# Designed miniproteins, single chains, continued (4): the designs that were tried, part 87

Each design is a single chain, and the fold is of that chain. pLDDT is the mean over its residues in the fold that is shown.

## One batch from the design tools (miniprotein)

Design m15022
Fold by ESMFold2-Fast:
Structure m15022 (fold): chain A 66 residues (1-66)
Amino acid sequence: SEVARALLKKNMGLTDEQIEALEEAYRRSGGKPLSEEEVEELAERLGLSKEKVRQALEAIRAMRDA
């Protein structure tokens, strides 16, 4: 998923650390949507808005399902 990481950096301005945390969360969920609490925890840890976390997770899912 190095290609997915490159796209997330370019399109969403995310750092490597932010992308790695989001990728881990996606893998742990088994491709399921994260709960509202999980999204909020990621947003707090990464210094992102909840909206940006949701958009990044959707992008990760779309790239893996493509």
Scores: mean pLDDT 78

Design m15023
Fold by ESMFold2-Fast:
Structure m15023 (fold): chain A 86 residues (1-86)
Amino acid sequence: GEKLRKKALEAAEKALELAKEAAEIGRKINDPDLVKLAEKLAEQAKELIEKIKKAKDEDLPKLLFEAEILEGLALILLGIAKLLSK
């Protein structure tokens, strides 16, 4: 169970990091819509981290899947932010 929890936490924490970076780029390029979207993803990542910490082992596979999706979405948003900053 704990191996899945660790993997889920790592994915959710990475999602938070990526979302924060996207928000910072959004602020630097003066794109308020990008900032709002990135901050929303960061909030969802923070909520997911807390859920994973409290979760029973039986809930971890679902939370891992949700964390990996959120990490992917945050990575895509960061890629868009970097493209727009050029």
Scores: mean pLDDT 89

Design m15024
Fold by ESMFold2-Fast:
Structure m15024 (fold): chain A 62 residues (1-62)
Amino acid sequence: SAFAEVEAIVREVRALEGLSEEEKEEALRQIEDAFKQGVADGDLAGALARAREVLARARERS
């Protein structure tokens, strides 16, 4: 479930029309880093919250 939610967030970032490929790659890297940290800390809920924040900021910039 958490992985399915991350996949949906990643797909949404890739679908944003107002961002450059460089900006999308940066957002995706931030999401990946948040998830790696969440797995290491045993905090998948926090990782998902951070990933959603990255998506929200990307949407505001697009």
Scores: mean pLDDT 82

Design m15025
Fold by ESMFold2-Fast:
Structure m15025 (fold): chain A 75 residues (1-75)
Amino acid sequence: SPREAAVRALRDLWLQMIDKFGPDLSEEQKEELYEIVREVEEETLREGEGLSPAETRDFFEKLFIEKLQEFSKKY
């Protein structure tokens, strides 16, 4: 579906960004960020039924930013 394609594109983009910044991140930090991406993907797919692709992107990004803020408090 267009919604699932939007989630997959965002997931792939953020995974690529984490890999690109890999030399600046510990393996533990990378593993935590991969887990955040996975959780955001799963939650967006679960709660996003009936959302447009644009609304799905907004939901994903909002949730991802919230989880990144918690991650940043640890490091």
Scores: mean pLDDT 79

Design m15026
Fold by ESMFold2-Fast:
Structure m15026 (fold): chain A 84 residues (1-84)
Amino acid sequence: GIEERAKENVKKAEEAGDEAAKRGFEALLKIVTGDDAEIREAVETLIESLEEHGQVLSEEEREEIIETVLKNQKLMREVVEKSL
């Protein structure tokens, strides 16, 4: 399943010494398996990664993304599956 794919990708990133990939896959795993607080933290981590690559999001856009993920956790599992 999605959780097993995320865990496998975390392990592969760790074995490759890719700290950024490991953090990304750990964030995706938290979105799939975590509580609301863990999901919020994981989504904020992914948004910070996007901003580091020159994407700029407003505070309102950040909160809308977080709320959408929390409300649509089942749909977010499909998005995560496409990212893995």
Scores: mean pLDDT 72

Design m15027
Fold by ESMFold2-Fast:
Structure m15027 (fold): chain A 80 residues (1-80)
Amino acid sequence: MEEVEKLREALLSRPDLFEEKDGKIVLKPNVSGDEALEELIRIAKELGVSPEALRKFVEEYLDFPNKELVIERLIKELES
């Protein structure tokens, strides 16, 4: 739970890429999904977020068009 909140705060420290709507983290209109995913992966690695906490974060707090693909890629990158 604490890891999820730290990840949320870290992403919101990048207001050029992310913003909060309805309790979820969403992309700014002119940001590519690839840029946002790269930043999310970088921050998750720096914070040492577990795969379980990351899945919960993507499911509950992240608003991306294809959550299943996002989760799959994030987990693969964290395991690498």
Scores: mean pLDDT 74

Design m15028
Fold by ESMFold2-Fast:
Structure m15028 (fold): chain A 87 residues (1-87)
Amino acid sequence: SSVLDLLDELRAEIGKMAKEYNVPEEQERELLRLLTQLERLVLESAPASEIIGVIDRLKELIRKLPIPEEQKERIIAILDELERAVL
């Protein structure tokens, strides 16, 4: 589905970003934890409000990362598409 394709894209982009910009292990671990939670909620067809809650947490973490703004905008754009897809 388009939602699953967006999840795959999100996972790939987060992995690439963490490697390229040497994201601190603690922040990378928290991102992967939330990403895994997001994937699980989508697969379980959880309520949109719960899915959006995890998306908002991911956006907050991404905005705080010591990475270029262009990379933040790219990941947030995928998260925004996911939010629109589950509404």
Scores: mean pLDDT 87

Design m15029
Fold by ESMFold2-Fast:
Structure m15029 (fold): chain A 97 residues (1-97)
Amino acid sequence: SEADEKVREQILTASVYILAAAVALSTGGSAEDVRPYLERAIRALEEGLKYAEKASKELVQEMLTEARAVAELAREAGLEDLARRAEELAERLEEIL
């Protein structure tokens, strides 16, 4: 479906930025280095959320997994504002499942 295509696109976008954030953290990057990657991952998941109710539950579960990964990376980086936003996304995705 179109919803599945839109959600899959946002999952792939979030995956790229989650990986970039994880690499930046593992190579000694600062919170300032990591912030833009996590903000872009959150934005992608927020866009995906618009289609989540019409998408397959399997794709919604993948978005939930990514939202939780963003929250963990944000906490590791000391970015509590982004961790909270990602946790809020995870809660909304759980309500759809």
Scores: mean pLDDT 92

Design m15030
Fold by ESMFold2-Fast:
Structure m15030 (fold): chain A 77 residues (1-77)
Amino acid sequence: SFLEKMKKIFEEKLKEIEELIKKGKLEEALFEAEILIGLAGIWLGVAKIINDEELEKLAQEIIKKAEELIKKIEELK
């Protein structure tokens, strides 16, 4: 399904960011996390327009996880 494909893409990107953090590539991890928030924010807007509650929930969860990663990165500076 479309939702499952989107979930996989977002989860793979979150994993990519976590690996960058582990490697000490904090600047790159921060940049990727901010891009992910932007992308998920676009999909949150789309979900609200088309009234897709599952996509809205997915986008909100991804934004929250990316924001938590940004906080972790800032604490490591």
Scores: mean pLDDT 87

Design m15031
Fold by ESMFold2-Fast:
Structure m15031 (fold): chain A 107 residues (1-107)
Amino acid sequence: MKEAEEKALEYAKKASEAITQGNLDEARKYVDEAAKYIRESENPAEVAEKVLDYLAEGVEKRGLPEIASALRGAAQGVRDAYERGLITPEEAADFVRALADAVLEQL
């Protein structure tokens, strides 16, 4: 649903801002909400890619450009895997959560 995509991106932007401010527990909460809406979207891989890109912006603003670059690379990988039929919408959402958790532990 278009509404699900809009909500996923809204939560991703909030997570990015929380990362920038150092509110990592709040960032985790927003990532969890974004992941729920990725599953409900019509284009889960595209939404997952955009969510990870917003998280990468927050991480880059925290002074970790190499980790931000790795997140953007992972975002492209998730989209490619979905377009090739290798992962489900649920797995795409789970990859976003796992990648975000790993990155937030580095902050």
Scores: mean pLDDT 83

Design m15032
Fold by ESMFold2-Fast:
Structure m15032 (fold): chain A 80 residues (1-80)
Amino acid sequence: SKQEIANRVSRALLEIARRSSPESRRAIELALPKIVEAILNAKSKEEAIKNVTEIIDSLDIPEELKEELKKTVTKIIEEA
């Protein structure tokens, strides 16, 4: 289900956030409701990946961290 995918993505992103700087952790945590909404409202896995990666790219966090988050999200959604 989309809810199960959203839950898996949220858990994985929170784990990455916990290992990040306090500033990056806060940015990721604030973005989670929007990321969950993007997954739940997506009509396809491709749309979910696109919308979530666009949200991640908009965050004020290091580029390396953005790449880790996008890779993690893409893997979870594609494997669902």
Scores: mean pLDDT 89

Design m15033
Fold by ESMFold2-Fast:
Structure m15033 (fold): chain A 66 residues (1-66)
Amino acid sequence: SAEEEAALARARELLRGSDEASERELYVFIQSHRALLAPHAAELLALAATSPSPLVRRIVEDVLGA
């Protein structure tokens, strides 16, 4: 859906961020859109694994990981 595609695009954008504002927005965003992002958990976890931010990696693992 357009909503799912928009949520995925925004999550990818926030995952490319390395500043505190992007980290805070990412946590709120993925919690709020978890149902839309769950089908893409593997992709988002792989992207988070490439992040230099330990907090970004932890956020995605805690929300979309098992």
Scores: mean pLDDT 80

Design m15034
Fold by ESMFold2-Fast:
Structure m15034 (fold): chain A 86 residues (1-86)
Amino acid sequence: SAENKAAAEQARKKALALGAKEVELTVNGITFTVVYKVVKDAEGKPVTIAQVVEVKGAKPEDITEEQERELLRKVEELAEKDWAEE
């Protein structure tokens, strides 16, 4: 819905303002633009917050569960590298 899209855009803007990174990742020929940030949870453990802001090469509804898992794996690998450098 339009309200859900507005909420996602607000979350994206907030993430970028807090120092989130924007990256393009390709999974099986589909390119995703993702914003992500590593934050500490209440116990001080690193937690990756990520949001897909754009998809090229497929419709969002055509993205499979397996493709989403692979995308999340790639985001987590980038986040772990960023966390190790901080």
Scores: mean pLDDT 73

Design m15035
Fold by ESMFold2-Fast:
Structure m15035 (fold): chain A 69 residues (1-69)
Amino acid sequence: MVEEALKLIDDSRKTADHMSTGSPGFAAGGLGLMANMNVTLGNSVPEVREYALEASRYASELRDKVLKE
C-alpha cells in the first residue's frame, strides 16, 4: 500500500509538470484534479500524508501560474 501510494505521488508530480505545458484550460483542469487526488490519497494513507500534501500544493501552485498567464 505505502509503496503504491508513493509511486502515485511521484507520477502525479511528473504529470503535473507535463500538464502545465499544455493549453491553459486543459492544464488548469488537470492540475486541479491532481491536487484533489493527492489530498484524498494523503487522507487515505496517513504514512504518506506529508508527501501527498506537498504534491497537492505543487499542483495548485502550477495551476495558479497557468491561470495568471
Scores: mean pLDDT 78

Design m15036
Fold by ESMFold2-Fast:
Structure m15036 (fold): chain A 118 residues (1-118)
Amino acid sequence: DEIKKEMEELFKKAYEDIKPLVEEGKLKEAEKLAMEKYGVSAATIMRYQGEQYYEKGDLEKALEYYKYAIKINPNDAEAYRNMAEVLEKLGKTEEAEEYRKKAKEIEEKYKVKPIPLG
């Protein structure tokens, strides 16, 4: 749909602008540029790019981009879950379990109990 296409174009443009900064280890500059210009976290952009590689079957590239997402935002539980899924497909079961555990720890840390209002 139109909204999905607009988001994909935004993420693609943001990725093109921030990738060189991320690859140089300039993570703060990448995050600042992504947030100020596109209103989205560089970690989210890197994770989305990893998801695109995963869907294409490029597991090595998917891992690379999920690692960038985790370096930019160590609390991105979804990036840890995505890492675990790729690692499991690569036969790295022990490493996959470690990443699944980390994702659950992050999710539990930010979990709030429902507050009934009546």
Scores: mean pLDDT 83

Design m15037
Fold by ESMFold2-Fast:
Structure m15037 (fold): chain A 97 residues (1-97)
Amino acid sequence: SSLIEEAHRLIDQIVAAIRDSASEEELRTLVEEFVSLMSKLSDREQTKVLFVLIARLTDMLLSTPEDKRAEMQKRVDLFMKIFNEILKEQERKEQLL
């Protein structure tokens, strides 16, 4: 599926942005694109894509050198905060339609 391939591409971009300490604005833009794409997928495909994202973030943390792990965890926490905020915004918009 073209949408699943695009979802995996966005996951790659999100992971790279977190790793490379991208701005909060850049992370927000990527997450907004990701959540928008996810809304076009079935519940089953959304769940699969979310598991891939969580696995990729976990692998990144586990592969990060110990001296940089706390900083990387802080970046992952920022991403999770942005992701949760955008999910709430998306849910609110769906309630208005």
Scores: mean pLDDT 84

Design m15038
Fold by ESMFold2-Fast:
Order: structure tokens, then sequence, then C-alpha cells
Structure m15038 (fold): chain A 90 residues (1-90)
């Protein structure tokens, strides 16, 4: 949820292109990058998120309680964030 909130805040700031929002946008981006980096360095949480995500994509059985956990949601958010960064770099 923290990562989700950071992504949503960044998207909202991108919708407004004013000088005042540029500073807030840079801070929001740094905050999101720090949250993403912390998640990546948590090998256990990251491995679980990726395993659940890949199982879901392959149509393999996945525990419903684990799907409702933030770890699997964070995996999707990380993928979306990386796609967004790739678009910004052309």
Amino acid sequence: SKLEEAVEKLKKLLEENTKGNLEALEEAKKRLERALEAYRTDAEARARAEELFERQQRGEPVDSEELEATVSEDAALIAQFLAWQAELEK
C-alpha cells in the first residue's frame, strides 16, 4: 500500500505541469525509488511476490490468502513502475 500510494501520487503530479509541481514531482519520484529499492533488497518478500505473480500468469494454483497479501500486489506495482520509467527514457 505504501508503494501503491507513492505511485498514485507520482501519477497525479505528472498530470499537472507547473513549476511548483516540478519540485514535488522530483521528491515523489525519489520517494518511490527509495521504496522500490527497499523492496528489491528484501530478497524474501521479492522472491515470494515474483513467484506468486509468475504462477498466476502461468495459470498455476495460487493461495488466495497470499494473493490478497501486499507482497503480490507490490510485484505488479513494481512491473508498472519499471514500464513507466522505460517510457520516459524513450
Scores: mean pLDDT 56

Design m15039
Fold by ESMFold2-Fast:
Structure m15039 (fold): chain A 86 residues (1-86)
Amino acid sequence: ESIERAPVLASWDEEMIAIRDKLWEEYLEAKKNNKLDEFEAEQEAIVAAAEPVARKLEEEGDLEKGRELIRLVLAGASRAELESLA
């Protein structure tokens, strides 16, 4: 797929790849259950809320909070919960 040619994916480490794979499994589950539109809408909102927090945690090198942020993102946490990790 063209996504595999994206240069940004090559910069991800093993931990980010593992998290991406888990999200990919959840994406396939949503697609199988005909919930793709809901999944995409929820992911867009969560990513928008998580983006500034993830960037801050990555710059600070806080891997523990980074893992929690990703777990919350995958679980569909609220913006307030995501921002509380920053």
Scores: mean pLDDT 64

Design m15040
Fold by ESMFold2-Fast:
Structure m15040 (fold): chain A 95 residues (1-95)
Amino acid sequence: MQEVLETLRRLKDRLVAWELAQGRPELAKAAGTMLDILIDELKSGKISEKEALELAYDLARRAALVARLRGDEATAAEFEAFAEEIRALLQKLES
């Protein structure tokens, strides 16, 4: 649980920081709100760790694609690394 929560918080912080740096405060707010909802639902037991990680994986992968489309290869690589970290956590839950 704690490792999953910390991963979700780090993904939230990085997404928010990136969108703010890109001059997109509305997207930063949307990303922050989405991750806060996922964290709260995970903490309350409304969703499983697996479901939270699957949603986070999709968000990280989408963020990497968007960063590449914006020409930000360094940020794309960071979000791809987040996706791989999330995939490793999913593998641990399935073992």
Scores: mean pLDDT 84

Design m15041
Fold by ESMFold2-Fast:
Structure m15041 (fold): chain A 80 residues (1-80)
Amino acid sequence: MDEFIEEVIKEAEEKYGVSFSEGAKRMIRHALEVLKLPKETVKEIADLAAELALKDGRKEVEAGHVAAAIRQILSKYKPE
Protein backbone atom coordinates (compact mmCIF):
# COMPACT_ATOMS: atom_id res chain seq x y z
CA MET A 1 0.00 0.00 0.00
CA ASP A 2 1.23 3.52 -0.74
CA GLU A 3 2.59 5.14 2.47
CA PHE A 4 0.48 8.28 1.89
CA ILE A 5 -2.71 6.18 1.74
CA GLU A 6 -1.73 4.31 4.93
CA GLU A 7 -1.10 7.63 6.75
CA VAL A 8 -4.42 9.13 5.54
CA ILE A 9 -6.33 6.04 6.72
CA LYS A 10 -4.45 5.90 10.06
CA GLU A 11 -5.16 9.60 10.72
CA ALA A 12 -8.89 9.15 10.00
CA GLU A 13 -9.00 5.96 12.13
CA GLU A 14 -7.38 7.76 15.10
CA LYS A 15 -9.45 10.95 14.65
CA TYR A 16 -12.87 9.23 14.39
CA GLY A 17 -12.25 5.97 16.30
CA VAL A 18 -13.05 3.82 13.25
CA SER A 19 -11.30 1.13 11.20
CA PHE A 20 -11.16 0.94 7.40
CA SER A 21 -12.05 -2.34 5.67
CA GLU A 22 -9.82 -3.64 2.86
CA GLY A 23 -12.50 -2.53 0.37
CA ALA A 24 -12.50 0.99 1.85
CA LYS A 25 -8.67 1.15 1.60
CA ARG A 26 -8.90 0.06 -2.04
CA MET A 27 -11.44 2.83 -2.76
CA ILE A 28 -9.14 5.45 -1.16
CA ARG A 29 -6.33 4.19 -3.43
CA HIS A 30 -8.72 4.39 -6.42
CA ALA A 31 -9.48 8.05 -5.61
CA LEU A 32 -5.77 8.94 -5.60
CA GLU A 33 -4.41 6.70 -8.40
CA VAL A 34 -7.32 6.25 -10.86
CA LEU A 35 -9.41 9.41 -10.33
CA LYS A 36 -6.14 11.37 -9.77
CA LEU A 37 -7.71 13.53 -7.08
CA PRO A 38 -5.45 15.93 -5.16
CA LYS A 39 -3.95 14.61 -1.89
CA GLU A 40 -5.99 17.18 0.08
CA THR A 41 -9.20 15.88 -1.56
CA VAL A 42 -8.27 12.26 -0.75
CA LYS A 43 -7.85 13.26 2.92
CA GLU A 44 -11.29 14.94 2.84
CA ILE A 45 -12.76 11.75 1.32
CA ALA A 46 -11.27 9.61 4.12
CA ASP A 47 -12.62 11.98 6.80
CA LEU A 48 -16.09 12.15 5.18
CA ALA A 49 -16.22 8.34 4.76
CA ALA A 50 -15.44 7.94 8.50
CA GLU A 51 -18.20 10.45 9.38
CA LEU A 52 -20.67 8.58 7.13
CA ALA A 53 -19.81 5.25 8.81
CA LEU A 54 -20.34 6.80 12.27
CA LYS A 55 -23.67 8.31 11.13
CA ASP A 56 -24.75 4.76 10.17
CA GLY A 57 -23.82 3.63 13.73
CA ARG A 58 -20.81 1.66 12.46
CA LYS A 59 -17.17 1.70 13.57
CA GLU A 60 -15.95 0.08 10.33
CA VAL A 61 -15.68 2.16 7.16
CA GLU A 62 -16.71 0.07 4.16
CA ALA A 63 -16.13 0.60 0.42
CA GLY A 64 -19.68 1.97 0.12
CA HIS A 65 -18.93 4.77 2.60
CA VAL A 66 -15.82 5.79 0.63
CA ALA A 67 -17.76 5.64 -2.67
CA ALA A 68 -20.49 7.88 -1.17
CA ALA A 69 -17.82 10.33 0.10
CA ILE A 70 -16.21 10.47 -3.37
CA ARG A 71 -19.61 11.13 -4.97
CA GLN A 72 -20.49 13.88 -2.47
CA ILE A 73 -17.14 15.67 -2.88
CA LEU A 74 -17.23 15.46 -6.70
CA SER A 75 -20.86 16.73 -6.72
CA LYS A 76 -19.64 19.95 -5.00
CA TYR A 77 -17.30 20.57 -7.95
CA LYS A 78 -19.24 22.96 -10.17
CA PRO A 79 -17.80 24.55 -13.32
CA GLU A 80 -18.09 28.31 -12.71
Scores: mean pLDDT 80

Design m15042
Fold by ESMFold2-Fast:
Structure m15042 (fold): chain A 98 residues (1-98)
Amino acid sequence: MKVYVIISEAMGEFILLVFDEEGKLLDVYTVDTEEALREKVKKIAEENEEFTVLGSGRAGEIAKEALEELKLPNLEIVEDKEKKTAIASNVPLEKSPL
């Protein structure tokens, strides 16, 4: 399945919003540790054929590191240091809506 994941940080928790290619919300996950966020991001990447993850600040950094640890051959990562955002995808980013 092709999924888009938006990761946000609120009140000491990380919230992962999982959408399909049509923008329908499939799942919402809440995790309260950086390690739990890392493992959840890895699991989403392993369970889905195509994924794009967008995270900001610390959540974006953790998601990027978790995906890099998987050593996927087609993983592309784009960081915006001014906005403190990271996008990581196993599909060509020029074809991604994010």
Scores: mean pLDDT 78

Design m15043
Fold by ESMFold2-Fast:
Structure m15043 (fold): chain A 102 residues (1-102)
Amino acid sequence: MAKKAVFSTASPEIAELAREAFPDAVHVTREEALDALGLGSRLRDLSDEELAELMARYLKEQGVEEALVVDSSPEFLKLAVEALEKLGIKARGLTAEEVRAL
């Protein structure tokens, strides 16, 4: 099976709902990915474009083939999906409210 991941920048509550909806996926938070890349100190200084690109690179390095992005910002979801698709990862975005509807 293709390696699937869920990347969440949403609240811990929404991240937990995503874990319940997609139990077979690898779940990665913003903080976990930035720490893994050695960029935890930059957490507050990253633009949406920089975060999207760094997350896409991290997931590509992990061998992820399909990714779901969960965030409350439609603008961030668009950037994240575009960054993932540029690296050959099949991607889709869900808002926090869409995750609650799963």
Scores: mean pLDDT 76

Design m15044
Fold by ESMFold2-Fast:
Structure m15044 (fold): chain A 69 residues (1-69)
Amino acid sequence: VTLTPEELAEIRAALDGIEKEIPKASKQELVNLSTAAGILAAMAETSGDTELAERGRKVMELAKKQIEK
């Protein structure tokens, strides 16, 4: 259940990629990006990386805000 430092770095890179795509994504893509960010945040939290988990939740909320537009 606990992720390695390499796996946590991969989650961070994935969240960076999602965050960059949010402003350019369609509504359907935003739903998928929000879901992905939420899963990554949960994985980080389960591994005890609360800072990375918080970042994942912020990325998820950014995608949700874009869906409303």
Scores: mean pLDDT 81

Design m15045
Fold by ESMFold2-Fast:
Structure m15045 (fold): chain A 104 residues (1-104)
Amino acid sequence: GLATLVAALTSDDAAAANSAIDKILQAVVNLVANGQLDAAKELLNQAFPAICQLTGATQATGFNKLGIAYAIIGNLDDALECYQKALEILDSPVLESLLAAIES
């Protein structure tokens, strides 16, 4: 269930945490596609504090993908906050890598 995905974010295994972040983003996309916007908002409200407990590159990736998910549900202010947090964690390096991947 959605609670299981949020619980996986508290894993000490960075690969498991990154996988959980990807699954949360996919779950939000699926919930929105099915008209379940309130369930998508609740999932993101639970994911945000869990991502705040992460560190380094995994946390930056988490905030970046959480920002994408907030943008999908129309919460642009929350999306911007998440993107700013991702930038603050690694400064420009993660965003430069993502931009390079998009431009390639």
Scores: mean pLDDT 75

Design m15046
Fold by ESMFold2-Fast:
Structure m15046 (fold): chain A 110 residues (1-110)
Amino acid sequence: SEVEYTKRVLANLDKAYEEALSWPDKDLVLSMGVLLGLIDMIIGVLKTIERHNRDTNPELAEQYREALRIAEEYRARFKAEALARLDEIEKTATDPATKQLIAQLRADIA
């Protein structure tokens, strides 16, 4: 099902995020930004397919609506965790590059 495909894709993003947690702060923040971009792309694609099928294939549209709900719930959880990580990194960040990446991710994730 489209729901199961979406869950599998999101699980792969979780694995990438877990791996990035061991990286230096700058690389972790950059990785979180990339992962956010992928999440937003998935949400955009799911919205587009749902709209395209709404009138002509309501059953398929409903499957994409459920997949979209799961992806949006995932984004909300990712946002909460990423913001908490950024708060911790900011306590020790001294370099302008890391501070700039934190500011950019905070703006993008809102």
Scores: mean pLDDT 90

Design m15047
Fold by ESMFold2-Fast:
Structure m15047 (fold): chain A 117 residues (1-117)
Amino acid sequence: MLEVPELPEDISKLTPEQLIDRALELVDTALAQSTDPEVKAELQRLKENLERLRELYRDPSATKEEILAAVRDVRNELARVTQLMLKKAKTPEEKEAVVRFASRLFTLLDAIEEKIR
């Protein structure tokens, strides 16, 4: 069963970079636990999109619009991998773990967008 790391007690106190780092930690934990090559490939794409978002956020020449577009790309990939993981989940407990993973990542992405806007 997928173990999903808990979110920090108060994410509102984290910087966008810290929120992205927590999202990367969640994806790395899911990658370490995944045995399905298709799920691993999509989680790797999600990780690459998060790393790109972090690089854009650190780049003083990046526009707010470019950063928000990168957040949207992360959201789209998260939606794709979540659908794939749900399709491959065999038990209610596995499905609940996938929903927790997705929910925690979307919560972090919402906090990132709010702080950038």
Scores: mean pLDDT 86

Design m15048
Fold by ESMFold2-Fast:
Structure m15048 (fold): chain A 88 residues (1-88)
Amino acid sequence: SPELRELFMEIYRLLGEARELATPEQQAAIDRISTLLDEAMAHPERAKELFEEAIRIAREVLAKSTNPELQEILKRIIDLLEKAVELA
């Protein structure tokens, strides 16, 4: 889906921004989200389950973050992932 591709591009951009503000532990979690998105692109039939796992990880990073800029980026990532679940 062209719409899903546009969401992926925006999510990857935001994940890069989040990574720059993240602690090493949070960077590992952000990298795991990127891996799940790569898997969703390779296996569209599993996309919904992979996006739901990515949302779970993003919410966990958000809950542990004290950086307001990182929190806002993570909230936006979660919103876009929820849209991706709806399109999958």
Scores: mean pLDDT 88

Design m15049
Fold by ESMFold2-Fast:
Structure m15049 (fold): chain A 90 residues (1-90)
Amino acid sequence: SAAEEAARLLGEAFYLLSHEALNQPEEVARRNAELLERHVLDILLTQPRDDAVAAVRRYGDALTAEAAKHDEEVAKKVRELGEEAVRIAS
């Protein structure tokens, strides 16, 4: 579903931030990604569409801002994943 795809993309963005920018172990990065994906999926399935899309955008922006403090190339990839998640959720 669109909701599952959008949630998966934000999870992937958080994995890239955690593993590539923050140098967290792969196990930690994967767990963080899975937690965010589940949380975002719950929002997309339970909240009104406009509120859910706004939440996806807020998470994408927050992940991009954090990545930009550490690694410009990772921040670019994270931003692209977040923008695609918003597009799919919209």
Scores: mean pLDDT 91

Design m15050
Fold by ESMFold2-Fast:
Structure m15050 (fold): chain A 80 residues (1-80)
Amino acid sequence: MAERVREEVAARTAAEVAERAVRVSRAGAAAPLEEVEALLPLGREAEARGLVGEEGWRALGEERGRREGTARGEALAATL
């Protein structure tokens, strides 16, 4: 049962990987940062970094750190 669900998820993931690869390849350096960031969970970090360059990669890291900091602050507030 779980095995068949995993097969369906794997097929969907493969399709999404193909779609994102095509979109990012077509847009190149003009791809929106959020679109490029979507490559990270797909394990394509080197490609994503190459597309945005060092400045864009740093900006993505800062934005992710900001979101993580906010989530941590909310979790701490809920404990008080």
Scores: mean pLDDT 60

Design m15051
Fold by ESMFold2-Fast:
Structure m15051 (fold): chain A 90 residues (1-90)
Amino acid sequence: DPAARLRELADRIAERLAPKNPEGAQFVRDLADWAIAHLTPEQLERMVERLEKDLEELDLFEKAGIDHRNNPYDTLEEKKKALEELEKAK
């Protein structure tokens, strides 16, 4: 069910945005509602795939101004930096 998946993803993104960007959180929810009302199931599936990809690339969170301490991608970047430092020490 691509509509249910899109809504679930949008709610998850909005929940992460809400503490620092409540208007961005509402925008994501409104965008999902609009898409479900106007797009085909195939287009909804493509939108879900794109949003998941954008999250993995930090683009959506950076543009939304989410708190870095609550962003799992900030933690991933910190881990990447720590691994590079360990590799240099060897």
Scores: mean pLDDT 62

Design m15052
Fold by ESMFold2-Fast:
Structure m15052 (fold): chain A 88 residues (1-88)
Amino acid sequence: REAELREATAEEVLKRTDRAAKALEEAGDFLGAANVRSYGAEAAQAIKRDPARGIEVLRQAKADVPKAGEELAAAEELARASAARIAA
């Protein structure tokens, strides 16, 4: 139950960070795109074990890649909602 929610959340975070990375690539920011993908993979892996750790990774990503801030904020909210459901 909780493991399925963590896996689903990790997958959705990966989709959102990939979307943000593609937008950065289209804007010519290939380094920003690579960083967002790296953070997305790290956050997804963290969420599978502890959603709170994934939230911290996404916050670091927002600080490092502010151009992706909107999609990263959406991913953080998704991880936070999943953490709340797991804690309930």
Scores: mean pLDDT 83

Design m15053
Fold by ESMFold2-Fast:
Structure m15053 (fold): chain A 64 residues (1-64)
Amino acid sequence: SPEFVQVAQTVLDKVDELAREIAGLDRNKYQEIKNKMLNAALPYVSQGDVDGALKAVEEEAKKL
């Protein structure tokens, strides 16, 4: 659905932003961090909960 696409895009944009900030130019570290954040957000994205997904991404970023 269009709503699901918007939720997924918002979460992907936040994940990319934080993963690049933490990993810098390290492509392997970027991919590892991105995967960890996406896995944390997945249950919320599946339910269309954008706020929950963004919170899960930010909490995962704090552990890194």
Scores: mean pLDDT 82

Design m15054
Fold by ESMFold2-Fast:
Structure m15054 (fold): chain A 91 residues (1-91)
Amino acid sequence: GTTTTHKVTGTVTLTDEDTGEKSTYKVSGTATNLDNGTTVIRLTTDEGIELGGVLDRNVSSGETVTVPVEGVKTVDGKQVKVTGTATLKVE
């Protein structure tokens, strides 16, 4: 099938799973609608943290979506899991 990819921008609040600290970042990336009816979200924060998420539905231009996301950051040579929620505007 044909996939449809949308540009997304917004904000994310991430929790550092080692410390419990919460921080809010600006994000940009893509939302790719799959023919199975799911959407794959790939984001990057202003600090270069890469995040991924999945929605159990397809998205449309002009929509605002909230999606659980997760990623890994490197601190002092150690990998730290981050989890959070992104609020995204779909282009």
Scores: mean pLDDT 84

